# Designed miniproteins, single chains, continued (4), part 14

Each design is a single chain, and the fold is of that chain. pLDDT is the mean over its residues in the fold that is shown.

## One batch from the design tools (miniprotein)

Design m12483
Fold by ESMFold2-Fast:
Structure m12483 (fold): chain A 84 residues (1-84)
Amino acid sequence: PLVRSRDPEALAREIERLARERGLEVDIIIDGDRVYAAPANLQDLSPEERAKATRILEEAAREAAERLGAELVGVPTDLDPAAA
């Protein structure tokens, strides 16, 4: 998920907290006002497990954005900081 925030560090922490609460470890990249989050250990997940992890993370990102007043931009096709 890609989210824009005036406080990207606080947003990143909230996404990580909510994802962890749901049993998901995440990798987070902060690029300016944008926060990119992806499930950790993607290479160890089946396509179905990856899809499930992505859905959990999208839900966590949406909740974090709502709580912190951030804008949920969407899910990028590739997790690439240069595309931000």
Scores: mean pLDDT 72

Design m12484
Fold by ESMFold2-Fast:
Structure m12484 (fold): chain A 56 residues (1-56)
Amino acid sequence: AEELKKEADKFFKKAKDYYDKAKKEKDPLEKQILEGIGALLEGIGVLLKKKAEELE
């Protein structure tokens, strides 16, 4: 369970990094790609956190 919580935190941190890159991006397509990657990473983090909570 603990390892899944740590992995979830890593994905949330990486998602935040992509969202921050998207805020600075001037190209609208590149911005959408960065936001999309951020959303996918955040989604993985949420699922990992849910799995960790189920194992408690």
Scores: mean pLDDT 82

Design m12485
Fold by ESMFold2-Fast:
Structure m12485 (fold): chain A 57 residues (1-57)
Amino acid sequence: MLSEEEKEKMAEGARKGALEAGGSEEQAERTYEAVLKAETADEADNAGTRGVIEAGE
């Protein structure tokens, strides 16, 4: 299980990644929320990656 600090850091990174991929602020926030809802590091990483890919589409 992720610490709250690690989860927040991953969520922030994923949000920035989504914006850099050309996503909207709504897509970036959706990615952030998805990472925060993850219970494990693997789930958080998958949620972040998916959000960035969707933002780049």
Scores: mean pLDDT 78

Design m12486
Fold by ESMFold2-Fast:
Structure m12486 (fold): chain A 61 residues (1-61)
Amino acid sequence: SPQIQQLQQQIDELRRRIEELDRRLAAATPGSEEQLRLAREIAELNRRLADLERQLQQLQS
C-alpha cells in the first residue's frame, strides 16, 4: 500500500531526526536554553512518532 510505504518513510525520517537531536542534547551544556529547547523538540517528535506508529499498526490490521 502506498499509504503504508509513506508512513514507514515518515517514521524512518522522524527516528533519524530524534537520533540526531539526542546526540546534540548529550553535547549540550547542562541547564542551557539549548538543552531545554532540544529536550522539548525531542518530546514533540516522540509524540508524533507514537501517533504515526499507531496509524501504521491500524493499517496493517
Scores: mean pLDDT 88

Design m12487
Fold by ESMFold2-Fast:
Structure m12487 (fold): chain A 77 residues (1-77)
Amino acid sequence: NREEVFELFDKAGEVLLKILRAIDAGNYEEAKKVIEEETDPEALRLASAWAIGIARATHDYEVAKLLEEAYEEKLKK
């Protein structure tokens, strides 16, 4: 089961980096698209939580709100 946990964390980390790169580029539509197109619900949940946490830790509350809204919208679909 440890290998499955590492695979989940690797995938979540990859999703996280895609979100963070989009945010760093100022491409908020790309960040939302990454969230909308991710098919692994556990990887998305972890990556979104980490990205929101990073945004809050860096005092980027507008980005944190944008990511929270995109994730909530994804859950409604």
Scores: mean pLDDT 84

Design m12488
Fold by ESMFold2-Fast:
Formats: C-alpha cells, sequence, structure tokens
Structure m12488 (fold): chain A 82 residues (1-82)
C-alpha cells in the first residue's frame, strides 16, 4: 500500500471499530451508548472521506489521528455508561 492508502486504511479501521460498537450497543438495548456511537460513526466517516480526497500526507495523517482519538473517546465515554 502507498502511504496515502495506509493512512486512509487506518482511519477506516477506526470507523469500523465505532460501527461495531454501535451495533453492539443497539443489540444490548443501550440507547445512550448507541447515540454516542452514532455521533462517532458520523464524525469519523466524514474524516475518512476527507482523508480519501486529500492530496496532502500531513493533512491525511492529522485526519487519521483525529479519527483514532474520536473512536477512543467514544469507547471511554461508553465504558462509563451503565
Amino acid sequence: LSEKERLVAEAAVHLIYAAVGLVTARNQGNEKAAKLYEKAVAEISRLVDEAERSDDLEHQRALTEKAGELAKKANEEIDKIE
């Protein structure tokens, strides 16, 4: 993979992680967690799309890093929901 392809793939992995969390929360009937994951999926999806369209490796790296932080934050927040 090119560096661009690798960065986009990394951002996409964060999106998949958030999407799996959303499905799991819905299956468990955890509406509060599901809403948090819905927001994370929407935001990370936008970052992945922007990274795919970018021709600047530094910008792509920043978007991928932000996607990872959003996924991490969503998981940390959800771990606190009962």
Scores: mean pLDDT 80

Design m12489
Fold by ESMFold2-Fast:
Structure m12489 (fold): chain A 55 residues (1-55)
Amino acid sequence: SELEFLKRMKEISEKNLKDAKEYMKKHGETPAVKRFIESSEKNIKTLEEEIKKLE
């Protein structure tokens, strides 16, 4: 279902965000990592809004 797909995408995005934040902690902030984190947080928020509409 679309709801199951969106929940799975959110889970994957949250794991990727966590990994990016851990990478930044170990290797320091780069423009690419900062941009990825900002984009990922925005995408997760969008996924939460879409999930909420289907529930």
Scores: mean pLDDT 85

Design m12490
Fold by ESMFold2-Fast:
Structure m12490 (fold): chain A 58 residues (1-58)
Amino acid sequence: SSISEEELEEIFKRLDEELRKWLEIELEITELAKEYKEKGENFPSDIEEQLELLEKKK
């Protein structure tokens, strides 16, 4: 394989950074879900639909 151990560490670092970004998005989604629950509205279970609702809040 052409991939080195150093490249593997870089890949894991990128994954960690993506997970941290995802955590921030998840917090925003959680806040939206709470609003929907308080209003008695159905919050979509599909993550793509949840992200679209987040964008509409901008």
Scores: mean pLDDT 78

Design m12491
Fold by ESMFold2-Fast:
Structure m12491 (fold): chain A 59 residues (1-59)
Amino acid sequence: SAIEKAKELLEKGAKALQEGDKKKAAEYFQKAANILVNEAGVSNEEASKLVQEAVEKAQ
């Protein structure tokens, strides 16, 4: 599903942050947010919140 695909991208972004690759992390988070909004029907506000939660879990 779109939500599962976005979740995988959020996890990849978190791993990229753990490895110190901020640019790659940002790219994964942007792709995840785009899928959440455009395919899963999630609001921009909720998508932003999910990205923030993934960043927090990475640290």
Scores: mean pLDDT 83

Design m12492
Fold by ESMFold2-Fast:
Structure m12492 (fold): chain A 74 residues (1-74)
Amino acid sequence: SPPPLEEQQWWNRLNNELIDRMEEMHKQGHSVDEIEKEIQKITDELQKKAPSPRRQEWIRRVGDNALTHFRMQL
């Protein structure tokens, strides 16, 4: 079954926030390595603060997907 609409909205929001941050850093002249490290730090901190193992796993997956998307644009 698909996840609840609230969960889908939450990870779509996170995905957009991560992509926007990566695009902002790229426009500011940051290297790909610096951008990837920043996104990893953000997702690591969000995972530590996650209210459940399910939320932690979704944060990890969203972060991985956002980084993959960013790499494909280079």
Scores: mean pLDDT 82

Design m12493
Fold by ESMFold2-Fast:
Structure m12493 (fold): chain A 100 residues (1-100)
Amino acid sequence: SLEELIKKAEELLEKAREALKEGRVEEALRLLEEALLLLEEAIKLAKTEEELKKLLELAREAKELAMELLKVAPKELITEAIGLVLRAIGLELDIELKLK
């Protein structure tokens, strides 16, 4: 369900933030990628303005975490970190377009 996807994405974003704070960059990247996959599925199910606004908030949080991750990523993970930033931006734009 949409509600379950949102709840799981919120939990994954919180875990990603904690992992990043502790310097566990690879774990933060993995958790953030999983959160983005759930948000991409959630946007397909969202029907109301309130649901879309909640997803927009989470997409923006994911974008900020991806940008912070990119700043500390080792060279081996830079391409993946850039990919997460671009995916989060794409989600944010898709949601904003649906709100118009």
Scores: mean pLDDT 88

Design m12494
Fold by ESMFold2-Fast:
Structure m12494 (fold): chain A 66 residues (1-66)
Amino acid sequence: SPERVLEVGREILEALMKGDFEKAKEIIEKHGLSPETAALAVMTVAEELGIPRDKAVEIARKVLSL
């Protein structure tokens, strides 16, 4: 469901904000998300939390590079 994808996006964002790229990758693989879906979910959650658009895009780019 879209709600579950956003929940996973929040978990990925938290790992990335801690600098734990391996954990972020593990979460994506565990939930079977495509890199594109994971990046979109993380960007959406980041924007909902008030993270500026430019930084949200940078974080999404990190997800695509995992």
Scores: mean pLDDT 82

Design m12495
Fold by ESMFold2-Fast:
Structure m12495 (fold): chain A 59 residues (1-59)
Amino acid sequence: ELEELRKIIEELKDKLSEKELKAYIMHYVNGLSLEEIAEELGISKSTVSKYIKKAEKLA
């Protein structure tokens, strides 16, 4: 499972911005909630949700 996530993350590095990739990693690797990610990145929860959904579509 972690090996599969690592492969997805490597593929996403070329397709996502730094913030979009960080939001995905923080959610799926670190298990952070959308609220916690929003606080860490200094953006809204709706933006975090959008970033994660974009990453999921590309994964």
Scores: mean pLDDT 78

Design m12496
Fold by ESMFold2-Fast:
Structure m12496 (fold): chain A 76 residues (1-76)
Amino acid sequence: SELIEEAYRLAEEAGRAGEAAARAQGASATQAAATGGVAEGVALISVGVGKVIGDPEFGLEGARKAVEQAKTLPAL
């Protein structure tokens, strides 16, 4: 379904953005991977919350915000 496909795309984008932001801060490969994992997890949690409350668009909007926030995420 389109919603599942968009959710996975946004989660991947958040993960890549978080990893890139951490690498730009001089983080190690492990720290960058962990930072990306956190960003991806936040996007997926946002989608899950939207599903639980019966508002999938709320969840997708949260995931889109997770992508934007991941670009400035401090490295772990």
Scores: mean pLDDT 84

Design m12497
Fold by ESMFold2-Fast:
Structure m12497 (fold): chain A 77 residues (1-77)
Amino acid sequence: SSAVEKAIKLLEDKDPDVRTSAALGLGMEGRRAESAVEPLAKVLEEDKSEEVRKAARVALYQIGTEKAKEALEKYEK
């Protein structure tokens, strides 16, 4: 959806609060946000902000598709 596409772009915002809100918004979309799984996995691995990484982890759990579960397993410590 258009909302999912906009939220994916906001994951690259300069402001960590914007990136956190974008990640949480993608999680709220659930399975409809499957296209966000790879962008969220990248955020979980690479984002400088612990808060943003935590939001990406929560979002992947909420999306709950097999692809999201695989992303969590790969990047879980």
Scores: mean pLDDT 86

Design m12498
Fold by ESMFold2-Fast:
Structure m12498 (fold): chain A 60 residues (1-60)
Amino acid sequence: GSKEQALELKQKGDEAFQAGNYAEAQKYYKQADDIAKQLGDEDLSKIAEKGLTASITKLP
């Protein structure tokens, strides 16, 4: 994937999180983190991991 795709997935994760769709948010954040790690983008990976952790914490 590309950095642009990772940012788009992170944004979709944020939108799902704001809507209360925490399971969907988790999937998008995980996909964004996977791409960020493939690119070596540590800052983007950290941001995606924060979203992932927050969404996991909110799951039933």
Scores: mean pLDDT 81

Design m12499
Fold by ESMFold2-Fast:
Structure m12499 (fold): chain A 75 residues (1-75)
Amino acid sequence: SLLEWALEQIDNWKKTLKELAKTMTPEELKRWKDFFVKVADEIMKLLSPEGQAELKKRVDETVKEMDKLIKEKEK
């Protein structure tokens, strides 16, 4: 399903981001986060209400993890 595909892509992006984040600046991570949120929002518009809720929860969790990573780099 589109939802299953989207969740798998988020997991893959999160894994790749953890590797790339080691060399990225806080500003680069903020731009990457903004891009990720925009892409996720567009995919979300294509889903059922239940699918939107599940994807939003995963997106929100991923954004929180990105925010923690950004804060850690700003120290």
Scores: mean pLDDT 81

Design m12500
Fold by ESMFold2-Fast:
Structure m12500 (fold): chain A 93 residues (1-93)
Amino acid sequence: EELKKRVEEIKKKLEELAKELKLPEEYLKELEKLREEALKNANVPEIAIEVGYNMALLSKLIGLAKEEGREEELKPLAEEIRELARKLNEEYE
């Protein structure tokens, strides 16, 4: 599978979970603004920025997921993000 497609799938799953857990809108907007700024001024690949966005969004959801007893849903997403970061690093070797 293409790394870009997998990153986009994870992003959609995290954003859906954010809506279900009622993550404050301001946090999502902050992350989107940081992502847009990085994309405009990037000296790094776009896909690396998107992986960073997924990691940041995941970190905001961990506390909320624990309160709802849904932290198990984040475990596979965290592992997928870690694997994507590893593959990106290998691709530049």
Scores: mean pLDDT 77

Design m12501
Fold by ESMFold2-Fast:
Structure m12501 (fold): chain A 75 residues (1-75)
Amino acid sequence: SVSEQLRKELEEARKEAEKAGLKGDPSARAVVGKYARLLGVDVKEVKEEMEKKGWSIAEMALELSGRAGERAKAE
């Protein structure tokens, strides 16, 4: 089902975010990992952007979600 597929994708994205050293809320980390993959950006680059801008993992999750939404509207 779509829910099972989404859950698996979020778990894989969470593991990738943890591997890259992202910290914070596990749900926000999973969202960051998922949208980084969708946007074709390296999770390490996302971590560097967060550190450079001083953003929390939740703020980065919202930003990447917004970027993904804008790309979806353009397609």
Scores: mean pLDDT 74

Design m12502
Fold by ESMFold2-Fast:
Structure m12502 (fold): chain A 63 residues (1-63)
Amino acid sequence: SAEAKLEEERKRLAAQILDESDPGNPFKHVPREEREKIAEEVLNAKSVEELVEILAEYAEKYA
């Protein structure tokens, strides 16, 4: 289901953001405490569109 796919993607992405050694982590240069806050917002996203918006917001903040 779309809901199950969203939950799987949220968990995968949150784990990636918390892993400073992952080359695909867009926030590897951000301190872990701040990445934990980003991961928490990702886990609370209600849709794929909201996930993209959260990532874009933090990408702009840490550019």
Scores: mean pLDDT 82

Design m12503
Fold by ESMFold2-Fast:
Structure m12503 (fold): chain A 95 residues (1-95)
Amino acid sequence: MLKYRLKPSEELVELWKELIKTDPEDYYAWNNLGLHLLALGKYEEAKEYFEKAIELNPEYYEAWENLGEVLKKLGELEEAEKYFEKAKELKEKLE
């Protein structure tokens, strides 16, 4: 599903970057850009964009989960576990 839903292409990444220029506080757009980069295997770049989404909205648990997935892909398993636990904690407070 990820490959079909996120359309992994460099051109689409550039379109999301242009969107962020018009609304740099849109944490949802930063998270979506990170998801596209994750789908392209650009894990280090995806990490930066998920970190930006968290900076803009620290309660956005989906960005914490996504950053955990990136850290897992980068082999940082202990760090990934911390981010997954933070996402779970935030999600439980919203449900």
Scores: mean pLDDT 79

Design m12504
Fold by ESMFold2-Fast:
Structure m12504 (fold): chain A 68 residues (1-68)
Amino acid sequence: SAAEDLERARAYLESLPGVRVERVGDDTLRATLPDDPTFLTGVALRLIGDFPEVEVSIEGTTLTVRAK
């Protein structure tokens, strides 16, 4: 389910070094990543690939992850 994918995505993001994760709504997470474009791209691609019921948007070093 979208809620299960969101919680798995949260656990994944919290496992990553230097990543800060904040719940900004019931269906939405905000993750702040180090200023490393390669790391950011890898994390975003993993989220899209492994958690199909979430949407990911990128602004600078911030990922917004929302349940569909």
Scores: mean pLDDT 85

Design m12505
Fold by ESMFold2-Fast:
Structure m12505 (fold): chain A 86 residues (1-86)
Amino acid sequence: MFEWTDESEEKYKPLVEETQKILEEREPELYAEAKAIAKKQGKDTPEAIEEIYRQLKLREALRILREQLEKEGDLAAAEQLAAVLA
C-alpha cells in the first residue's frame, strides 16, 4: 500500500485537487472516447465502457501529474499519485 507522510500530504494535496477538478471537467470527453474505443473493439457494453473509461482517466491523470511534477524533478511520485486518483 502507498504510505503518505505529513509532508507528502501538504506538498501534493493542491496538485491532487487540481488534477481531480480537471478530470471532472473532461469526464464527458473521456467517456465519449471510451465509448468509441469499446465500439471499435466490439465490446459496446456498459461494463466495457466503464473499464475503458477508468483506464483513460488514469492515463489522463498521469499525463497531467507528469507535466506538473517534471518541473519539480519528482516524476516517480506522478505514477503513484495517478494510481491513487484512479
Scores: mean pLDDT 73

Design m12506
Fold by ESMFold2-Fast:
Structure m12506 (fold): chain A 64 residues (1-64)
Amino acid sequence: KKSEILKKKIDEEIKRIQELADKGEYAPFTGREARKRAIEISLEAYKEAGDQEGVETAEKLLKS
């Protein structure tokens, strides 16, 4: 399913952005803010793709 590949790719991007932010290399966000921003970007991408399952996953991550 296309959504499976997209979800996996977005999860990898979230990790990458979080690692860069933790190193202070991804401005202007750091730590918690960088993670929240990455999830927001993922949520927007899922909504644009019409992936309701991805939207719910991203919303759950934002609340956690």
Scores: mean pLDDT 66

Design m12507
Fold by ESMFold2-Fast:
Structure m12507 (fold): chain A 81 residues (1-81)
Amino acid sequence: RWDEAVEAYKKAIELDPNFAIAHANLAEALLKLKRYDEAFEALAEAVRLDPNLPRIYDIQIKYSANPERVLQDYEEFLEQS
């Protein structure tokens, strides 16, 4: 089901690449699938489009016992890119 959600959000992004919520939702679906590299790329794009999007914080709280860990993993991904 999460694979289907990933494809649906990718298609939404293809239609509207500035749809920040779609990028954030894609990141959440990828996190649930443990596809961390792709999730961090999607989260980075959501932050780039709307850094104040509440959905980003919701994802951090919901999928990490430590919200700082999602941000730290994202920072580590950027350092490797």
Scores: mean pLDDT 70

Design m12508
Fold by ESMFold2-Fast:
Structure m12508 (fold): chain A 54 residues (1-54)
Amino acid sequence: KKYEVKVPAYFIGQVSETIKAKGGKIVKFTDDGFIVELPENATMPDGATIVKEI
């Protein structure tokens, strides 16, 4: 599933690597974070706040 998430600038690297480790991918960057695609059973990492599901 795709989500738009807010991530503090100092957590972007950690959250990005955690998403990739969970089998997800970063679809694009936004002003406040990024749009991510996660496998159905994966949970959003700490430091990422879901703005909306796409």
Scores: mean pLDDT 79

Design m12509
Fold by ESMFold2-Fast:
Structure m12509 (fold): chain A 76 residues (1-76)
Amino acid sequence: EEEKKAVELLKKGEQAYKEGNFDEAIRYFEEAAKSGNPLIAARAYTLLAKIYAKRGDFEKAREYLEKSVEAMKKHG
């Protein structure tokens, strides 16, 4: 139920990203990262890092990559 909603948010974010709507994509991925599922959170953080890197914000991109790695470690 909650995981299905988070997966739907990832899909909406990826669609917004493909359309070049990075602000909308960021909002969807930030919400998906709150799901509590470490794999979904890690995916959302990785996609946020990609967007910030494309915008030239390498500091935020690095922070989101670190959060993605931390979420994956929680999963084991």
Scores: mean pLDDT 82

Design m12510
Fold by ESMFold2-Fast:
Structure m12510 (fold): chain A 75 residues (1-75)
Amino acid sequence: SVLDRLEEMSERYRELVRQAREAIRRGDSEKAIELAEEAKRLAREAADLASRLTGRPVEPDLSEVDELIEQGREV
């Protein structure tokens, strides 16, 4: 179902965020930014999909990934 697809996207988002944090801890700024940008695109895609399915506007919460991108740039 499409709800299963949204759940898979949410799990992938959490995995990408975890990997980005690990890349930051290792000092791998390029990988951290790459992973955080992928998570950001996935969050937007999931929000768009949820909005289309529910008929209600769903806004992605990008605060965490935007913070990770900034942290990656500071390394």
Scores: mean pLDDT 86

Design m12511
Fold by ESMFold2-Fast:
Structure m12511 (fold): chain A 89 residues (1-89)
Amino acid sequence: SPSEVIDRDLAADAPQVLQDLREATEKAVKYAKEGKISEATAIDVAMRLLAGSVATAARNLGQTELADQIEKALEEGEKRVDKAIEEAS
């Protein structure tokens, strides 16, 4: 089905998304520390949408360990960005 094709394509990027999450988190934290809260929030939202989609695709394909790694990295990244935004407020 088209959904299965989309899941396979998204899951193919899963190893790279762990690095992308790290880079996005560092950029969002930097923007928050500079008082650029709107930019930090935009990166946080984009990171959640991208990583959440890839983790769901990996889980649908039975790649449970990879899905768990992405979900954990996303949760840890979100907590770091939220803390930086709170400290900048």
Scores: mean pLDDT 80

Design m12512
Fold by ESMFold2-Fast:
Structure m12512 (fold): chain A 84 residues (1-84)
Amino acid sequence: MFGLADDNDPSAQTAALVALMVRASLAPDDEGNKKFYQALVEKKYDEAIKILKETLERVKDTASPDEIQALEDVIKILEEIKKK
């Protein structure tokens, strides 16, 4: 449904949606969010994780500790999905 993640894994779908929401709220750049969403839709979790790690590096000095933690948590979840 909507192509966000593997339809056979509701946990992967939920994690992908949460990842997209967190990334969009912390870095509301259209091009970056489009690339991130496309990576999730194509199930290219390596590319999605890379985009989030690059976002974390860019915002680490300006984002709040809670925002940094949310981004790190999402990266961890996507890395676990990638292992399946």
Scores: mean pLDDT 69

Design m12513
Fold by ESMFold2-Fast:
Structure m12513 (fold): chain A 66 residues (1-66)
Amino acid sequence: MEKELSDLEKKAEELMRKGVKYLDEGKLDEAEKLFLESSKLYEKAGNKAKSELVRQYMKEEIEKLK
C-alpha cells in the first residue's frame, strides 16, 4: 500500500471532483461519502492540510444544505 504521494493525492482529487458533481446533482449523502473518502486519502498521503480543506468544504456545502 505504500506508494508515491501523488497516487493517493490523485485518487483524493478524483473523489473530491466526483463529490462536487454529486452536490451539483443534489445527491448530498453520496457527495458526503466521497468528500470523506477524499479527506481520508489525503491524510494517508500525509497531506493533512489538504485533508482539512476537503473537510471544511464538505462542512460548508453539505451542512448548510441540510
Scores: mean pLDDT 77

Design m12514
Fold by ESMFold2-Fast:
Structure m12514 (fold): chain A 61 residues (1-61)
Amino acid sequence: MLMEILERMRELEDVASREEILRVIGLVLRAIGEELDGNEEEAKRALEEARELIREVEERA
C-alpha cells in the first residue's frame, strides 16, 4: 500500500542517503502516474521496487 511505503520512507529520513530517498520517491511518483493511467500492473511493479529499495536500506542501516 502507498501509505506503508511513505511511512517507512519517513523513518529512513535520518539514516538513508539523499540519493536513496529520491529513488524511492521517484518510484512512488511513477506508481501514482501509472495508476492514474489505468496501468495497475505497472503501478504494482513500481511499488514493489520501492519496497525492495526500502528493505535494502533498512537492512544496511
Scores: mean pLDDT 77

Design m12515
Fold by ESMFold2-Fast:
Order: C-alpha cells, then sequence, then structure tokens
Structure m12515 (fold): chain A 88 residues (1-88)
C-alpha cells in the first residue's frame, strides 16, 4: 500500500480548495506556499511514476504561482507539468 500516494492525493484535494480561498482573499503569501508545496508534491508523484497525480499537483502549483505573481514559481511549475506530460 503506497502511503505517500494517498498523502499526496489528500494534499491535492486540500490545496485545490485553499488556492480558490487564497485568491479571493488576495493572500499572496499563502499562494506562494501552496505553489511551493504543490511543486514538491508533484516532483514526488512524478518520481514515483504517478504522472496523473503529478500533473494535477503541478496544475494547482501553476494556478497558485500565477495568482501570487511569482514568475520563478510559475517557471518551476510549468517545467514540472511539461515533463510529467511527456512521461505520460
Amino acid sequence: MDVMREALRRERRRFGRQVDRAIRRGDRETLRRIAESSISGGDTARDNGDYDLAIDLYQIALRAARAAGDEGLVRRAQRGLDEARRRQ
């Protein structure tokens, strides 16, 4: 049983809802933190061969990074997303 995969799926659901709330509040700090955590989760999912989960996490990260206006995080999330899509 892959405990890490279940933990990442739970994080994906949680961060998706948190992104919407943080955008409504204009909370750029929370958006940056969600982007960083979602990139890390996407990297872990990709390294475990779970490309569908990696794509979902990188999409959350990209949305959060764009809303935060953090170009560095946007580039990292986009790179992860493109790499995960190529492996799918």
Scores: mean pLDDT 84

Design m12516
Fold by ESMFold2-Fast:
Structure m12516 (fold): chain A 80 residues (1-80)
Amino acid sequence: MEEDKKKAIEYLKKGIQALKDGNVEEAISNFEKALEYAKKAGAPESVIRAIEGSIQAAKDGDYELAITAAENALKKLEEF
């Protein structure tokens, strides 16, 4: 639904900003919420995988990869 898509976009943006600010745990929490809402919205598998990849990269300490994956997921989700 449109509301779930909007929530997924909002949480992805919050996660990206948190990660840029060095708030890793806050970023992971926001990306996990984005994943929940993206699934509820029926987002494509490519978006789901990109968000999952962003979460894993952030947990692994690869913040550059996490931001890139999250920004790619955001772009694809906005086009959905």
Scores: mean pLDDT 86

Design m12517
Fold by ESMFold2-Fast:
Structure m12517 (fold): chain A 58 residues (1-58)
Amino acid sequence: SSEVLYQDGFSVLFRLLDTGEIAGYTSLGRTAEEVVERFKEKTGITVDPRLTQQTKWF
């Protein structure tokens, strides 16, 4: 189980409800770094892009 923190047409960031860890997924010409920069713009929270991995969502 997880909570979606940010989503666009190529990427998602989420929080794992059991651990509180933040992870993510990116595809189609986006890097993890670009996703975490967008998330920081929206929330002010910085995430290490190396924690993002490909996860099948919805």
Scores: mean pLDDT 60

Design m12518
Fold by ESMFold2-Fast:
Structure m12518 (fold): chain A 57 residues (1-57)
Amino acid sequence: SEEKAKEVAKELGLKPSQAIGLVQLVLDGFSEEEAIELAEREGIPREKARKVLEEAL
């Protein structure tokens, strides 16, 4: 999933570390909605955060 997260990050204009961190939140037990809310607070658009989780999980 880390390689896929990096790939999706490049497509969406995100830093690879942002996409990897988002996927890691869900793997650590946060819900997808909680992970998206945390991403939004860090300046990642909700639509892009959701796309990362859909493609990388």
Scores: mean pLDDT 81

Design m12519
Fold by ESMFold2-Fast:
Structure m12519 (fold): chain A 83 residues (1-83)
Amino acid sequence: MALEITAERLFEEMSEEELREHIRRLAELGLELAESSPIAAAVRAAELEALARVAERRGAEELARLAREAAERVRRALEEAFK
């Protein structure tokens, strides 16, 4: 899947600190977009989900947890917006 290929590339190019900031930024954007642009928010959640899967495969357990929690927060915001 293209999102996982992109996530693998980010893990190769970015430091752990940069990856943490990237995860935070994606979550922030997804939360901001949940009501106004749900498709864009869903894409941000999917990007975070791909980062979590790649982090898990690479043994980066803390990054995997952060990305997974961030994705879940964006998904919950989308669910609340469309209750």
Scores: mean pLDDT 84

Design m12520
Fold by ESMFold2-Fast:
Structure m12520 (fold): chain A 77 residues (1-77)
Amino acid sequence: SMAELLRQLERARAIAEEAVDRLKKVLRRPLSPEEEQRIYEAAFQSALQAAVEESEENRLDTALFAGSMEFLDLVER
């Protein structure tokens, strides 16, 4: 249903925001708005694509990995 899709989107947004916040703490450097947005988008897409049966912790771990890989791509440029 549309309501279920909206709930899944809200959950993916929350997971992506948590992933960005945790990554900011680990990296110990400020992120530019552009870096933060790209990391958020990668984490959001990862969280949204997670299997329905994945635990919340597994979804966050997957989102953190996706955000970390996007960050590495950005800094290698």
Scores: mean pLDDT 76

